# Ledger of designs, part 40: designed miniproteins, single chains

Each design is a single chain, and the fold is of that chain. pLDDT is the mean over its residues in the fold that is shown.

## One batch from the design tools (miniprotein)

Design m1367
Fold by ESMFold2-Fast:
Structure m1367 (fold): chain A 67 residues (1-67)
Amino acid sequence: SSQAQQQRQQAQQFVDSMNRASSSSRDLGRSSTPDQQKIYDDQADGMDQFGQDVMTQSDNTVRNIQS
């Protein structure tokens, strides 16, 4: 359905945004002190995990719509 396609597209756009934010956080960490780098890397790891969780939830939502 068009709703399922829209859901997948929105989830992918969100994940792409999280991946860009994660990369930016890691880049800032590389230019910072070791202590600050750990904070930026931890934030990036959280963004990556959140993106994966959103994609998993979107896939489950689409599966339920198509059932």
Scores: mean pLDDT 84

Design m1368
Fold by ESMFold2-Fast:
Structure m1368 (fold): chain A 60 residues (1-60)
Amino acid sequence: SDEEEIAKIQMEIAKLAQEAINQGRTDVAAEALEVGVKSRDMTPEEVQKKLAELKKKLEA
C-alpha cells in the first residue's frame, strides 16, 4: 500500500536530514524535515522527486 511506501520514505528523509546536519547543511536538513511533515499530503512520486532534488543540493 502507499502507506508502507511512505513509511520507507520517512526513513530515507531521516537519513538525509542526519547526513545534511553532519555536513553542516542545516538548510537541506530543514527542507528534508519539511518534506517529512508534508509527505502525508503528497504522493510517493512527489516525495521521491523532492528527496532527489535535496540529495543533489547536498552533493553540490
Scores: mean pLDDT 79

Design m1369
Fold by ESMFold2-Fast:
Structure m1369 (fold): chain A 95 residues (1-95)
Amino acid sequence: MRTEELEVLGARLRVEVDTATGRVTITLLDTGEVFEAESVEEGLVKAQRALLERIAELAKEAVEAKKNKDEEKFEEYIKELSRWDPDLAEELAKK
């Protein structure tokens, strides 16, 4: 097995390739989510989509916290979002 660690969209990924089968396993180290793929490229696409979904969820939670006037939660979600997507975090913070 070959193992490499990469950073994509601020997330640490572990890429494991089974040299006997060619099967690829990608683990999001920050969340423990695991993706199985037939190639490194396919696995990275799956991991990137999961990260984009996380960013979208954080943005939704930030908007909801702002509607509820929960300043502490809003700041917490914006801070987390800025790790993944600083441009989106800045846009949401401008109101």
Scores: mean pLDDT 76

Design m1370
Fold by ESMFold2-Fast:
Structure m1370 (fold): chain A 73 residues (1-73)
Amino acid sequence: SYEEMRERLEAVDPRLIPIYQTYIVSGRDYEKTAKALGISPATVRRYVRLTLELVGREVPLMIDVKLAVDRVF
């Protein structure tokens, strides 16, 4: 479920979800996300890739939509 995926991400690193949500809200732009969070674009890229690896490729679209909705509206 989405709840289980969220729990798994938080257990690995609590920064994964905030970074990924900022990435989605920023239009999937590593540089804009990096500027907003005060970290390097390379760090954003690594965290985004790790998040996608952990949730699997079967539900990436659903994760993107759900993460964005839960924080933006």
Scores: mean pLDDT 72

Design m1371
Fold by ESMFold2-Fast:
Structure m1371 (fold): chain A 87 residues (1-87)
Amino acid sequence: SLEELENEMLRLLIEMSQLSSAEARAKALAFLEKLKEKFADNPEIVAVAEEGIARLKANPDASVEEIVAMVAETGRRILELVAEMEA
């Protein structure tokens, strides 16, 4: 559900803010890959998740704050798409 996804994202962002950049990156990539698999039948959501993954991989020296910001933006876009599906 939208509420479950919002809660999972909030927990992830809080956890990531307390980790090293390498740990935050690994957690971010795992989360986006999980979303890609969960919403495999929704090409718009898959595309947003793939863009997020590509952006993380293109910025290997990103700080924790930058990684958190990138995941938050990607996640916001996915939440908007999920909300449209549930409307």
Scores: mean pLDDT 85

Design m1372
Fold by ESMFold2-Fast:
Structure m1372 (fold): chain A 78 residues (1-78)
Amino acid sequence: SVDDSMAAFSAGLLNALDENKTDLITKEDVEKGKELGLELGGDEEVIKKIADALIKEIDKKGTLTRDEAGKVAEEAAA
């Protein structure tokens, strides 16, 4: 489900952020979150949409805050 995919991606993203020890979301964080979300059994289509939307916004702004990333992910998953 979308909720399961969001939970899986969020877990992956939090793990990536713990490794980088930063409050900012980078493209590397998104790629790690995508990989971990897929490994945790998230919906591949939903996770790819979320990752692509996050990368697009990061390309535009440089980085995203956790709040900005959460909003982008929510809108992409809808």
Scores: mean pLDDT 75

Design m1373
Fold by ESMFold2-Fast:
Structure m1373 (fold): chain A 100 residues (1-100)
Amino acid sequence: STYIELVRKLVEQGKYLEAMKAAVHYYLTTGDAEAAVEMFEIVVEGLKRDNASKETVEQALKDVEGFLNFVKKHHPDTPEEVIERLEELIKELKELLEEK
């Protein structure tokens, strides 16, 4: 997907929040929750690798939590594996915040 390439490029440029927004936009356009979660995983890996600012990690956490709440409310048929992966990302982002 051109969107996965866009997300990787944005992360390489340190544009993590723009990468999060691209992942959300992809989901809203396609309904592809699995691909959106893969994009979020790419962003979280970049945040860890680059020791991103507390403010950026806090916003990324808010964005992933917002996405999980949206998916549970509007798409309750979303695969359990996708929900579990989102919950793991939330846990990882909370751990990153505790280090800052």
Scores: mean pLDDT 87

Design m1374
Fold by ESMFold2-Fast:
Structure m1374 (fold): chain A 77 residues (1-77)
Amino acid sequence: SAAAAREAAARAAQEESLIATAETVVRLAAEGAAPEVLEAMRAVLESQLAAAEAEGASERVREALRRALEAVDAALA
């Protein structure tokens, strides 16, 4: 149906947005962003990953968010 197609497109767009945000955080961590910025990003990523897991988001999104959290944790160590 047209409604199902719109829902699929909206979900795909939301997933690409989350992946792009996660990739931006990985880059910021690699570039030596301030600890306060990384701590704020970690809180947002933890919230986003919890929501993604609860909503059954794709493995691609969950992996991107976990990778970003790993990058932030490594930069804060």
Scores: mean pLDDT 85

Design m1375
Fold by ESMFold2-Fast:
Parts: C-alpha cells; sequence; structure tokens
Structure m1375 (fold): chain A 91 residues (1-91)
C-alpha cells in the first residue's frame, strides 16, 4: 500500500510537471494513473477518503490551483502514513 501511494505521488508530481510544460493531455493521463494506483491500494482502511482527497487534488491541478492541489495531496499522504503507522502498531 505505501509503495503504491508513493508511486501515485510520483505520478502526480509528473502530472504537475507536464501541466507546467503545457501538456494538459499528458498531465490528465498521469493523474488518472495515480488514481488507479490508489484504488489498487484499497486494503487501507481509509482508502476511500484518501482517494477522494487525491481526486480533488487532480481537479485543482487541472483548474490551475496548484496551492490547493498540493495541500490536498499532502493531506492524502499524511492520512496514508497515519494508517500505515496504525497498522504497524497492530491497533
Amino acid sequence: AAALVAEARRLFAEAKAAADAGDVARAAELALRAYGLLLEAGGVPRAAEITELARKAVEAYLAGDEETALKLEEEALELALAERERLAEGL
């Protein structure tokens, strides 16, 4: 799960770079691939909440609101890390 979340974050970063370069089609493709990886990570108990934050981040990127996109991406990552820690503690 953590590896899939890290890969999704990498794809979102590549999507941002593509958008900054003006390649909107590639940005959208990379963002959708990131969504697919988050769905595959669906063993995380809060996967639906994490996926919704990631979806909103993609919408913000496509709208050109990079500040909101980064904030939502950070929230999704923090939530994923918290779930990983909780699972590691056996709680």
Scores: mean pLDDT 71

Design m1376
Fold by ESMFold2-Fast:
Structure m1376 (fold): chain A 88 residues (1-88)
Amino acid sequence: MEEERREVQRALTHSIAAAGAHAIARVAQDVSSVDEALARIRQTVEDGKEGARQYLNSKREAEEVQRVIDEEGARAEDAVRAHAEALR
């Protein structure tokens, strides 16, 4: 159902946004933690894509949510890298 897709997407994108915010806070304390922060975001993205596949019965809906998760993950990684560069 569209409502289930929306809730799954919202939960997973919030998880990625939270991981990104945590990564930025970590990098602000120690810029050398960038690689660890990026690895954590990437793991959250992969976990999210698997979650979408598990929770959504429609392949189309799962693929749509996975695309959004990939986009959110890429934005989070870019934000972490930009913050690390600004702190140098």
Scores: mean pLDDT 78

Design m1377
Fold by ESMFold2-Fast:
Structure m1377 (fold): chain A 58 residues (1-58)
Amino acid sequence: SDLEEQEKVGRATAEASRRIPASPADVARAAKEVYEKLSGSSLEEMTEAVEKLLRELR
């Protein structure tokens, strides 16, 4: 069960989307990519990655 990783990605996406306005679809896309590629990374690294992806998707 990846519950802890899912919760970490959820926290990262919440923090990132608070700073970078984005559509729910873009937030979901960024969250999926971070979960798939950065599993095991720190919350800080995941947050930075979500922010980067949200900037790239706009």
Scores: mean pLDDT 80

Design m1378
Fold by ESMFold2-Fast:
Structure m1378 (fold): chain A 90 residues (1-90)
Amino acid sequence: SADVKRFRTAVLLIDNGLYALSDREVAERTGVSVATASRVRRDLLEIRERAGTLLNLEELQRYFSPEVAQALVDYLTGRLSEEEALARLE
C-alpha cells in the first residue's frame, strides 16, 4: 500500500540520518518514485526544523496519514519494531 511504502521510506531516511542516502537509492530500496523519496526527505527535515524533533505526532500528521504518523512515533520511541509497525499498516 502507499502507507506501507511511505512508512518504509521515512524509516530508511531516519535510520540513515536523513542525508546519507540519495533520493534514487531510497526510491530503489523502498519502491517509491525518486520524487516521492525527495518529498518524504523534505517533509521530515521541515518537521525537525519546526518542532526540533521527529517525535511530534501533530507535525507528522501534517505530512503523513494518521496511520503512518502513529506508526512512525511508535517505531521511533521503541514501542514497536519496524516489522510490528508495518503489520499495523496492512
Scores: mean pLDDT 88

Design m1379
Fold by ESMFold2-Fast:
Structure m1379 (fold): chain A 94 residues (1-94)
Amino acid sequence: SELEETLEELGKEEILAAIEERRARLDEQAAQAQKISKLPPEAAKALKEGYEKALEYLEEGIRENKPEEGLEEAEKAVKEGVEKAKKIVEEKKK
């Protein structure tokens, strides 16, 4: 696939380093998102946990040489985090 060819060209180490940098910035990005959106702390935490799991799945996919499987699991983790955050926001409006 085109993704596999791109990963070979960039090197696994470079992709893993990019994932680690993104993980390091999650705390700051989550705090800024909460500030802007006025999300409840519990909803912001649910989103952050979803993105953290997504980065873990992406890293595992790269290390296991299964980037497509890692991406699918990462997308699922983000979706679960978003849905949990939406539920928290809805419960606080009742």
Scores: mean pLDDT 75

Design m1380
Fold by ESMFold2-Fast:
Structure m1380 (fold): chain A 81 residues (1-81)
Amino acid sequence: MSLKEVLEKIAEILLKLAEEAKLSEEDRKIIEEALELMINQEPASAELSAKFAAVIEKLYKEHPELVEKTAKEIQKLIDQL
């Protein structure tokens, strides 16, 4: 798979995590914005990076099993590169 295809699949996995975790619309928009920049290989602002990190930390605290499952799916995808 191309790097772009892998990044797009990682984005799909993370958006699925956001749906399963029932994230707020605001938190989902932060993830969507960060993922769009990642797919386009564009740098994220320090503010967006901090907001994204806060959402991921919240997910890990509230849904640790779901985050672990998601991390395993992403790792399998990276291993295919």
Scores: mean pLDDT 80

Design m1381
Fold by ESMFold2-Fast:
Structure m1381 (fold): chain A 76 residues (1-76)
Amino acid sequence: SQALIDAAAGLLVKDYGAENAGHLINLIENGQLSSSDPHAKNIAAVLQAFKLIESATALPEPLRQALVQSLKKHSQ
């Protein structure tokens, strides 16, 4: 659901700050959500809480693209 994607993106921008949106986008686009990076773990946890993914390693391309677009909107 786009509403859940927008809610998750808004929460991530609120927690990290709009100035760090580029870092969040890089973690998502580079597939680093399963890394030992605490930021990647927090992103995966937020996406799981919003039921956008069932596992930290299963971020499908359409969801990744929609989340990146939503993060860009919330960082402006």
Scores: mean pLDDT 75

Design m1382
Fold by ESMFold2-Fast:
Structure m1382 (fold): chain A 58 residues (1-58)
Amino acid sequence: SLKERAQALADALLQGKIPLSFAPSVARVLGLPEEVVEKIKKAKSEEEAAQILRDYAK
């Protein structure tokens, strides 16, 4: 599901497996909503991006 994909991306960011700069592009490829992608683009840290993804995944 999209929520499971969002959670997986959040975990990857927090584990340092993917850089913050790649997160918006990965989210788009995973098919996450444009609203979520735009919020991630404005995130200033991996923790902020992961929180956006986890809020979507709930």
Scores: mean pLDDT 86

Design m1383
Fold by ESMFold2-Fast:
Structure m1383 (fold): chain A 78 residues (1-78)
Amino acid sequence: MTISDDLRRLGYDDDSDQVDSISDQLQRNPNDISILQNALSFYNDISRRFRDSHPDLSIRAQRSSRGIQARINDINRQ
């Protein structure tokens, strides 16, 4: 299941919509640093907010943030 699907099922529609928006933006501009930085900040926030209530969601958000950070680091080396 996607993080967006999990957030929507839990009633966090605004957070789910933000995940969908970030995914759409990254699909159109996969190497845009500003979009990647915004996504990194958002997934780190989701991971922190859900750590105690929904640890599986928090872990998946943390994995997404790690992937985004790795992409930012790769782009900055080019």
Scores: mean pLDDT 84

Design m1384
Fold by ESMFold2-Fast:
Structure m1384 (fold): chain A 65 residues (1-65)
Amino acid sequence: SKTEYVTVTATAPTLEEAGQKAIEAAKEKVKELEKKGYKVLSMGVASAEILSETTLKATFAIVYE
């Protein structure tokens, strides 16, 4: 198995919406790996940092084989 770390910075009117945008961006990376023929085993949040009232930086760990 391999682990890839993906960092996403998302901006939205609320931090809740920014978090949702970051999760969707991470899901798109999962789809890219699956299209390349990899089997994605898990995706989870490794870290999250609040940069402002509207901006969130999140790092996701994606485990695949």
Scores: mean pLDDT 86

Design m1385
Fold by ESMFold2-Fast:
Order: sequence, then structure tokens, then C-alpha cells
Structure m1385 (fold): chain A 65 residues (1-65)
Amino acid sequence: MTLIDFVAQQLGFQDPQSEAARSAAFDFAQYFNIPLEDLEASADDVLARYPELLPALQQYVSLTR
């Protein structure tokens, strides 16, 4: 699973391949200064390199639900 798919699923999108889901995931990653090349990389690999990303995503999701 790519990072962009993972972030889209965590944000509550039913279709992680939709333009809206990809745009939201892109904006989230850009806010945390994640390189564009890492958005389509394996989520496990990127989360291992940026361990702060998962807690930040969980906090964001808890505030929007």
C-alpha cells in the first residue's frame, strides 16, 4: 500500500484512488514536508523514516471526527 493510499484511508475516504482522496493526502504530506516521491512509495517504508507522521495523522483524524 502506498503512503497516499494509507493517508487517504485514515482520513476516511472510501476510494483512496479518487482525486479528492489523493489531493487531501498530498496536502497532508506537504504540510509535514514529505517529498512527493515518497507519496507513491510503500507506506511502511515511509512511516519507518518519518515516525512522527503516524501520531500527527491520528491527532488530525481525532479532531475531524
Scores: mean pLDDT 74

Design m1386
Fold by ESMFold2-Fast:
Structure m1386 (fold): chain A 87 residues (1-87)
Amino acid sequence: MPSVEEVEKRAEEALEAMREIGEDLVARGHGALAVTVVRAYSADLLAWLEELAAQEEDPESRERILALRDRVAAETEALIAELEARR
């Protein structure tokens, strides 16, 4: 099991990568593809965080992972809305 700090770092890196990929695809005229790619990456990341939380035995660490999942869900929906507005 990775540490909560490692999980938070990976989630932050994934969020930044999703933004960069989404913005690059929109800039290239592929707005619909940008939304599709971000949704797919978000779904995989959320599923990974949910699985980690289910396997976490420490209640404090579990709550932190679930809070991170909720933050990721909110930030990716905001990014998708931003990318869709650029279509």
Scores: mean pLDDT 85

Design m1387
Fold by ESMFold2-Fast:
Structure m1387 (fold): chain A 70 residues (1-70)
Amino acid sequence: MEEEKEKALKELEEELERIERESLTMYLQGMSPEEAERWFRERAEEKLRELKERYPSVAEDLEKKLKEML
């Protein structure tokens, strides 16, 4: 149902915002821009995998949303 999809997509967006803030903090603490971007991508893909396991019915929508945000 649409409500489950909305909740899953919102959780993905909130988690990606958190990961982005963490990668920015690491960059400001001396991580190179390339390392911070790799760390962000790895954490984003890991979070996508976790959400796909919790919301398998909307896995394709979650993958599409992450691809659009990257």
Scores: mean pLDDT 79

Design m1388
Fold by ESMFold2-Fast:
Structure m1388 (fold): chain A 110 residues (1-110)
Amino acid sequence: SDAEIRRLLILLGASLSVGVLHLTVLIKTTEDPEVRAEYEAARELLLRHEDRIQAAVDNNASKDDVIALLQQIRADLQAQLAATTDPTVAALLQRQIALIQEVIAEIEAL
């Protein structure tokens, strides 16, 4: 149902917000500028995707449009993971990718 898709998107957005908070703390506490740059890049990516998910919620995006959006977000996160050398950022991105894959599967089953 449209209500169930909306609920899943809101929960996904909340999970991305937790990732943003963790990266914000890491940015403020790391002293390595190269590691900090990886944290900043990952945080910026999660913020952009959080905004895109919120826009889909606000605009009552169709099931097909939501699936396409989440597939694009997953691809963007996979590309960032491939460019990531820091194990903390890699683990965070892997968890977000796994969650998006689960949400796509849940929406496809509706």
Scores: mean pLDDT 89

Design m1389
Fold by ESMFold2-Fast:
Structure m1389 (fold): chain A 91 residues (1-91)
Amino acid sequence: SMAQKREQLERTIADLRGLRAAIEAGQLTSDQVAQAFGVLSGQFKQLGLDKAAKAASDLQAQVSAGQLTRDQILAGIDEIIGIVEEELKSL
């Protein structure tokens, strides 16, 4: 139902904000951050959020390669949150 999809997207936004806070606080290793983005990419694919899934997958690859600063990782999460919030508004 539309209500179930709304609740699922709201939980996803809350999870993304939690991940952002943990990264900002320096609580996660680069491997843990990459793993989190991998899990998120899979979840977004199941939800049909292809743009968010690609963004999470790209961030996973870049974090695993050591290509991003903390600020760039946080900016990437903010982009994904924006994508999910726009999807939520379209419901």
Scores: mean pLDDT 88

Design m1390
Fold by ESMFold2-Fast:
Structure m1390 (fold): chain A 81 residues (1-81)
Amino acid sequence: EEALKYLQELVEQAKIWADKAIEALRAGDVETAVKYVKKAGQLARFAGEEGIKYLQRVLDEARRLGADEVVKTAEEVLKEI
């Protein structure tokens, strides 16, 4: 129960930072998006498959928006997991 709660908190945190990265991307704030992707990646490393899904969502949005720096950052983070 306690261990599962900890993992759920990591998943929720990874989601929050991934969502904030997408928000920054949509606002054209590439520097902030890169920072939030890296933060989401650190959390996703421990969150497993669910964390990877949130990072993949950021990568897909970055590709759609042509944000090459964020694409490279998300790909790098995903390779570390």
Scores: mean pLDDT 82

Design m1391
Fold by ESMFold2-Fast:
Structure m1391 (fold): chain A 87 residues (1-87)
Amino acid sequence: TTEEDLELLEKSYKIVKEIFEKRRAEADRATPEERQRLYQEIIDGLESVIRHLRHLKAQSTDPELQAFLDEKIAELEKEIEEVRARL
């Protein structure tokens, strides 16, 4: 992995995080009936991102990239736990 590849991944991750922050804000403003469904959609979306990050890790032999991906996977898993606590 080059420095440019890491910068691109960091930028992409930031965009993904901003999207989920907006989705959470929408869910928080929803009716109680819609809120549970929207939180589940957020969890499903985060799990999809985690699957993609695991796929990228499996395709890499770079320990630094693998460590970065493991860190981001752990962050997203913690995020899922926080959203699940609201269900």
Scores: mean pLDDT 84

Design m1392
Fold by ESMFold2-Fast:
Structure m1392 (fold): chain A 90 residues (1-90)
Amino acid sequence: HMQTSTATATRQIKKGETVTLTARVVSNKPAKVTIKIYKDGKLVAEKTAEVLPGQSVSVTSPPAKEDGTYTAVATAEAEGFTPQVSVSLS
């Protein structure tokens, strides 16, 4: 029985800037975490990893070609329980 949770964050970005998405597993068991950064609906960065409790995974976007909004999505998956994940953008 696979269960998932999702956390999202958004940030306004200027041309030439990058954004780093960090997702941390806050539940007490390992989870498979997929992190994605979108700009105007287009996927620009992605990473998937098994993450231990209290540990994090991060990915950094390429430099923005123009000003705009970046959306970050972290999805955690586990069998038999609903994992909890937190997300931050820097």
Scores: mean pLDDT 81

Design m1393
Fold by ESMFold2-Fast:
Structure m1393 (fold): chain A 64 residues (1-64)
Amino acid sequence: SAEFEARLDAVIARLRAGEPLDNAHTRYLSELALKDEEIREVVIERLREVDSPEARVMIHELSL
């Protein structure tokens, strides 16, 4: 969806810039990832490309 792509792109852009993430962004992506394995895989792959400590925390939580 357009909202999913926009929010994921915003999260990745903030992580690449070294900016803190708002709970609303991480909650939105986590809720979608819990309902859909394909969405979870897409989010995790995008986060792996960033390879920051914050991205690694999100990957860990999505992998539980």
Scores: mean pLDDT 79

Design m1394
Fold by ESMFold2-Fast:
Structure m1394 (fold): chain A 81 residues (1-81)
Amino acid sequence: SEEDRKLFIEKLRELAATLPPDVQARINAVLDAGEAAGLSIEEIATAVVAEILRLQAQGRISQEEADQLLLQVAKIYNEVS
């Protein structure tokens, strides 16, 4: 639902707010684009996961940091889906 989608985006923004400013900005950019495009919860989750993996591949976050973020995204997804 739109309410669940809004809650999902809000929870992911809260998660992003705990991260360094550069990582936060990259995740928020994905969320902003997904919201503007009217993407589903599944599509937004996929895009955020892809961005986390991209940040790890670029050396901006460690493998351990990426693994923890992916677990938190999965937890949020399960709470709202």
Scores: mean pLDDT 89

Design m1395
Fold by ESMFold2-Fast:
Structure m1395 (fold): chain A 77 residues (1-77)
Amino acid sequence: ELTVEEIAEAFSLFDKNGDFHITKEEFDEVLEKLKDPEYEKYIPALKVFDRNGDGKITKEELEEIAKNSGITFDEEI
């Protein structure tokens, strides 16, 4: 199971302004950084957003996270 700290850290990677809303720009920036091997250390936190482990976050996964955690996402994601 993911800890509350891991969830908070994963959220912080996307939500740089601390408003509990993830914009498409923030989302795209994190996905680009994940292509770099140096970001492998963040993989455990990012499993909150990538439930199937394919490196892609589906709309359904985002909706489920938003519903369960109170995090909101840009509709363009």
Scores: mean pLDDT 60

Design m1396
Fold by ESMFold2-Fast:
Structure m1396 (fold): chain A 71 residues (1-71)
Amino acid sequence: MSREERQRAARRVQDELVRLIEELSKTKSLDEVKKKILEFIESHRDLLSPEQAEALRQNALGLAELEIEKK
């Protein structure tokens, strides 16, 4: 992949993860949402640099906590 293709893939993974968090947070516990976040990032690890994966994990976990608190 080119660097640009890698960045587009990372953005797509992030957008998909945000949608997944919003959907799961309606019916699942915080622990279940966190588990799904980690599984999703792991399944896309080949599309992400280690730095991108870590940043995405931190942001996604924070978003999940905020979405669950809206319940």
Scores: mean pLDDT 78

Design m1397
Fold by ESMFold2-Fast:
Structure m1397 (fold): chain A 63 residues (1-63)
Amino acid sequence: DGMKKALKEIKEAASKETDLDVLVEKIREILLKYAPEELKKEIESLSDEELFAFVLELENKYK
């Protein structure tokens, strides 16, 4: 599952990055790499803050 792999990479990035701006850019890149085509459109339209909220929602969905 691509989104589970994305979440794992995002969690690893969050473990290493303390700068939120840098982390958000890495999160967007990871999500776009693994996301299905339909989700890519949504992810590209998200602001930095919305992208962070999107990740939190995914974490809650994929325990």
Scores: mean pLDDT 79

Design m1398
Fold by ESMFold2-Fast:
Structure m1398 (fold): chain A 68 residues (1-68)
Amino acid sequence: SAVQERVQALARRGVALIRETTDPELRQRLVDLLHDTMEALAAAKTDEEALEVIEKAEAELEKLEAEI
């Protein structure tokens, strides 16, 4: 499904950035983003809600990536 594919892509990118960063504060922010996203996805009742969570997480991840 589109939701599962995007979640997997987000998780892979997030983990790669966690491994790449040497800043412990930035690494913690990346870990927190992935954790918060997983909790929000677990709370989502529809694919539409899940996609909104993913889109927000993708935007935040892009901002954090720019700080590396």
Scores: mean pLDDT 85

Design m1399
Fold by ESMFold2-Fast:
Structure m1399 (fold): chain A 88 residues (1-88)
Amino acid sequence: SQRDRMIQDVRVRVGQQHYDVSMQMSSLSQSDQDRVNEMRNDMHDTVQDGMQQIRQSPTDDEAQRLYQQMQSQFDSQYQTINDYINQS
């Protein structure tokens, strides 16, 4: 239940981030779109691995710690994507 909420919160946040990026894609060159998509795929893999680790954590306290760590990592990856788009 608590872990399901953490996983759902990650999905909602990451989904919104991908949506916001997708709205900017049409203004980019093909090479910049390809680079952004590579970064989005890397972020997707990080998110999937993170959610699996939360599900497999031996304690709720460990799951909560991983959740907080992974949120910071996802936000950092999203910021990197936005910085790239703004420079393109």
Scores: mean pLDDT 83

Design m1400
Fold by ESMFold2-Fast:
Structure m1400 (fold): chain A 104 residues (1-104)
Amino acid sequence: MPEVEKLIKELVEEVKRMVKEGKPASEIMRLIGEGIGRITELLENTPENLILRVKVLAELAVELSKVAPPEVRETLRGLLETLLEGSTIPEVKEILTEALEKIK
């Protein structure tokens, strides 16, 4: 969805700006949480959209990990690990595992 791609890009650029301004990790995480909320609102919470939602969240976490401070990267990794532990769907597990390998 072009709207989702735009929101991901805008969120990444805003996080970059906050890091340059020396904003605390807690404030950056608050912005990320709000951004995730907006993105997930565009994706209906249906079983059919579950894989798409997980894929979008994984892509967002990977892109944010490239620009975020270490504390925020650790929080994002922890969120993906929690989702992986709670997942029973093989395709969802694959998406989350691949994303976790990219976050360093």
Scores: mean pLDDT 81

Design m1401
Fold by ESMFold2-Fast:
Structure m1401 (fold): chain A 64 residues (1-64)
Amino acid sequence: DVEEAARKAAEYIASGGTFVEAADILEKVVDPETASRAARAIHETVKQGKSVEEAAQAGVDAIR
């Protein structure tokens, strides 16, 4: 489930997790290139101080 993976990645980054580990979570449901794009969107959204839910949605939008 893409939405579940994006939420887990967002929670992981928000808790101080690395971009690489977030991409690994996403690679379980999408290809590595798509996972990297989604992880970047999530990381950028968290860095802007937005919520985990908004970061997860940014990840899902990057996969679409």
Scores: mean pLDDT 82

Design m1402
Fold by ESMFold2-Fast:
Structure m1402 (fold): chain A 89 residues (1-89)
Amino acid sequence: EIEKLIEELLKLAKELGVDPSPLLESLEALPEERRLALLYIAIAQLYKNQKKYEEALEYLEKALEEAEKVGDKELVEYVKKQIEKLKAE
């Protein structure tokens, strides 16, 4: 559910002292099917910033599933590269 992911994003952003407004504004301009994958990517990035690499990986894997579901080849490639980078940390 998108609302639950936004809640998690807001909680993580507050913990890190990051303003989520620019991301939330950009999300409203996107098709619904892409919002879910991008929310997972954003949450993964916040976990990575906290050095919680296991949690970041879990969210990137969820983003990959959603990107594959919608057939977004470019997003699938992007997420796979992010997973590779994270595993190299």
Scores: mean pLDDT 78

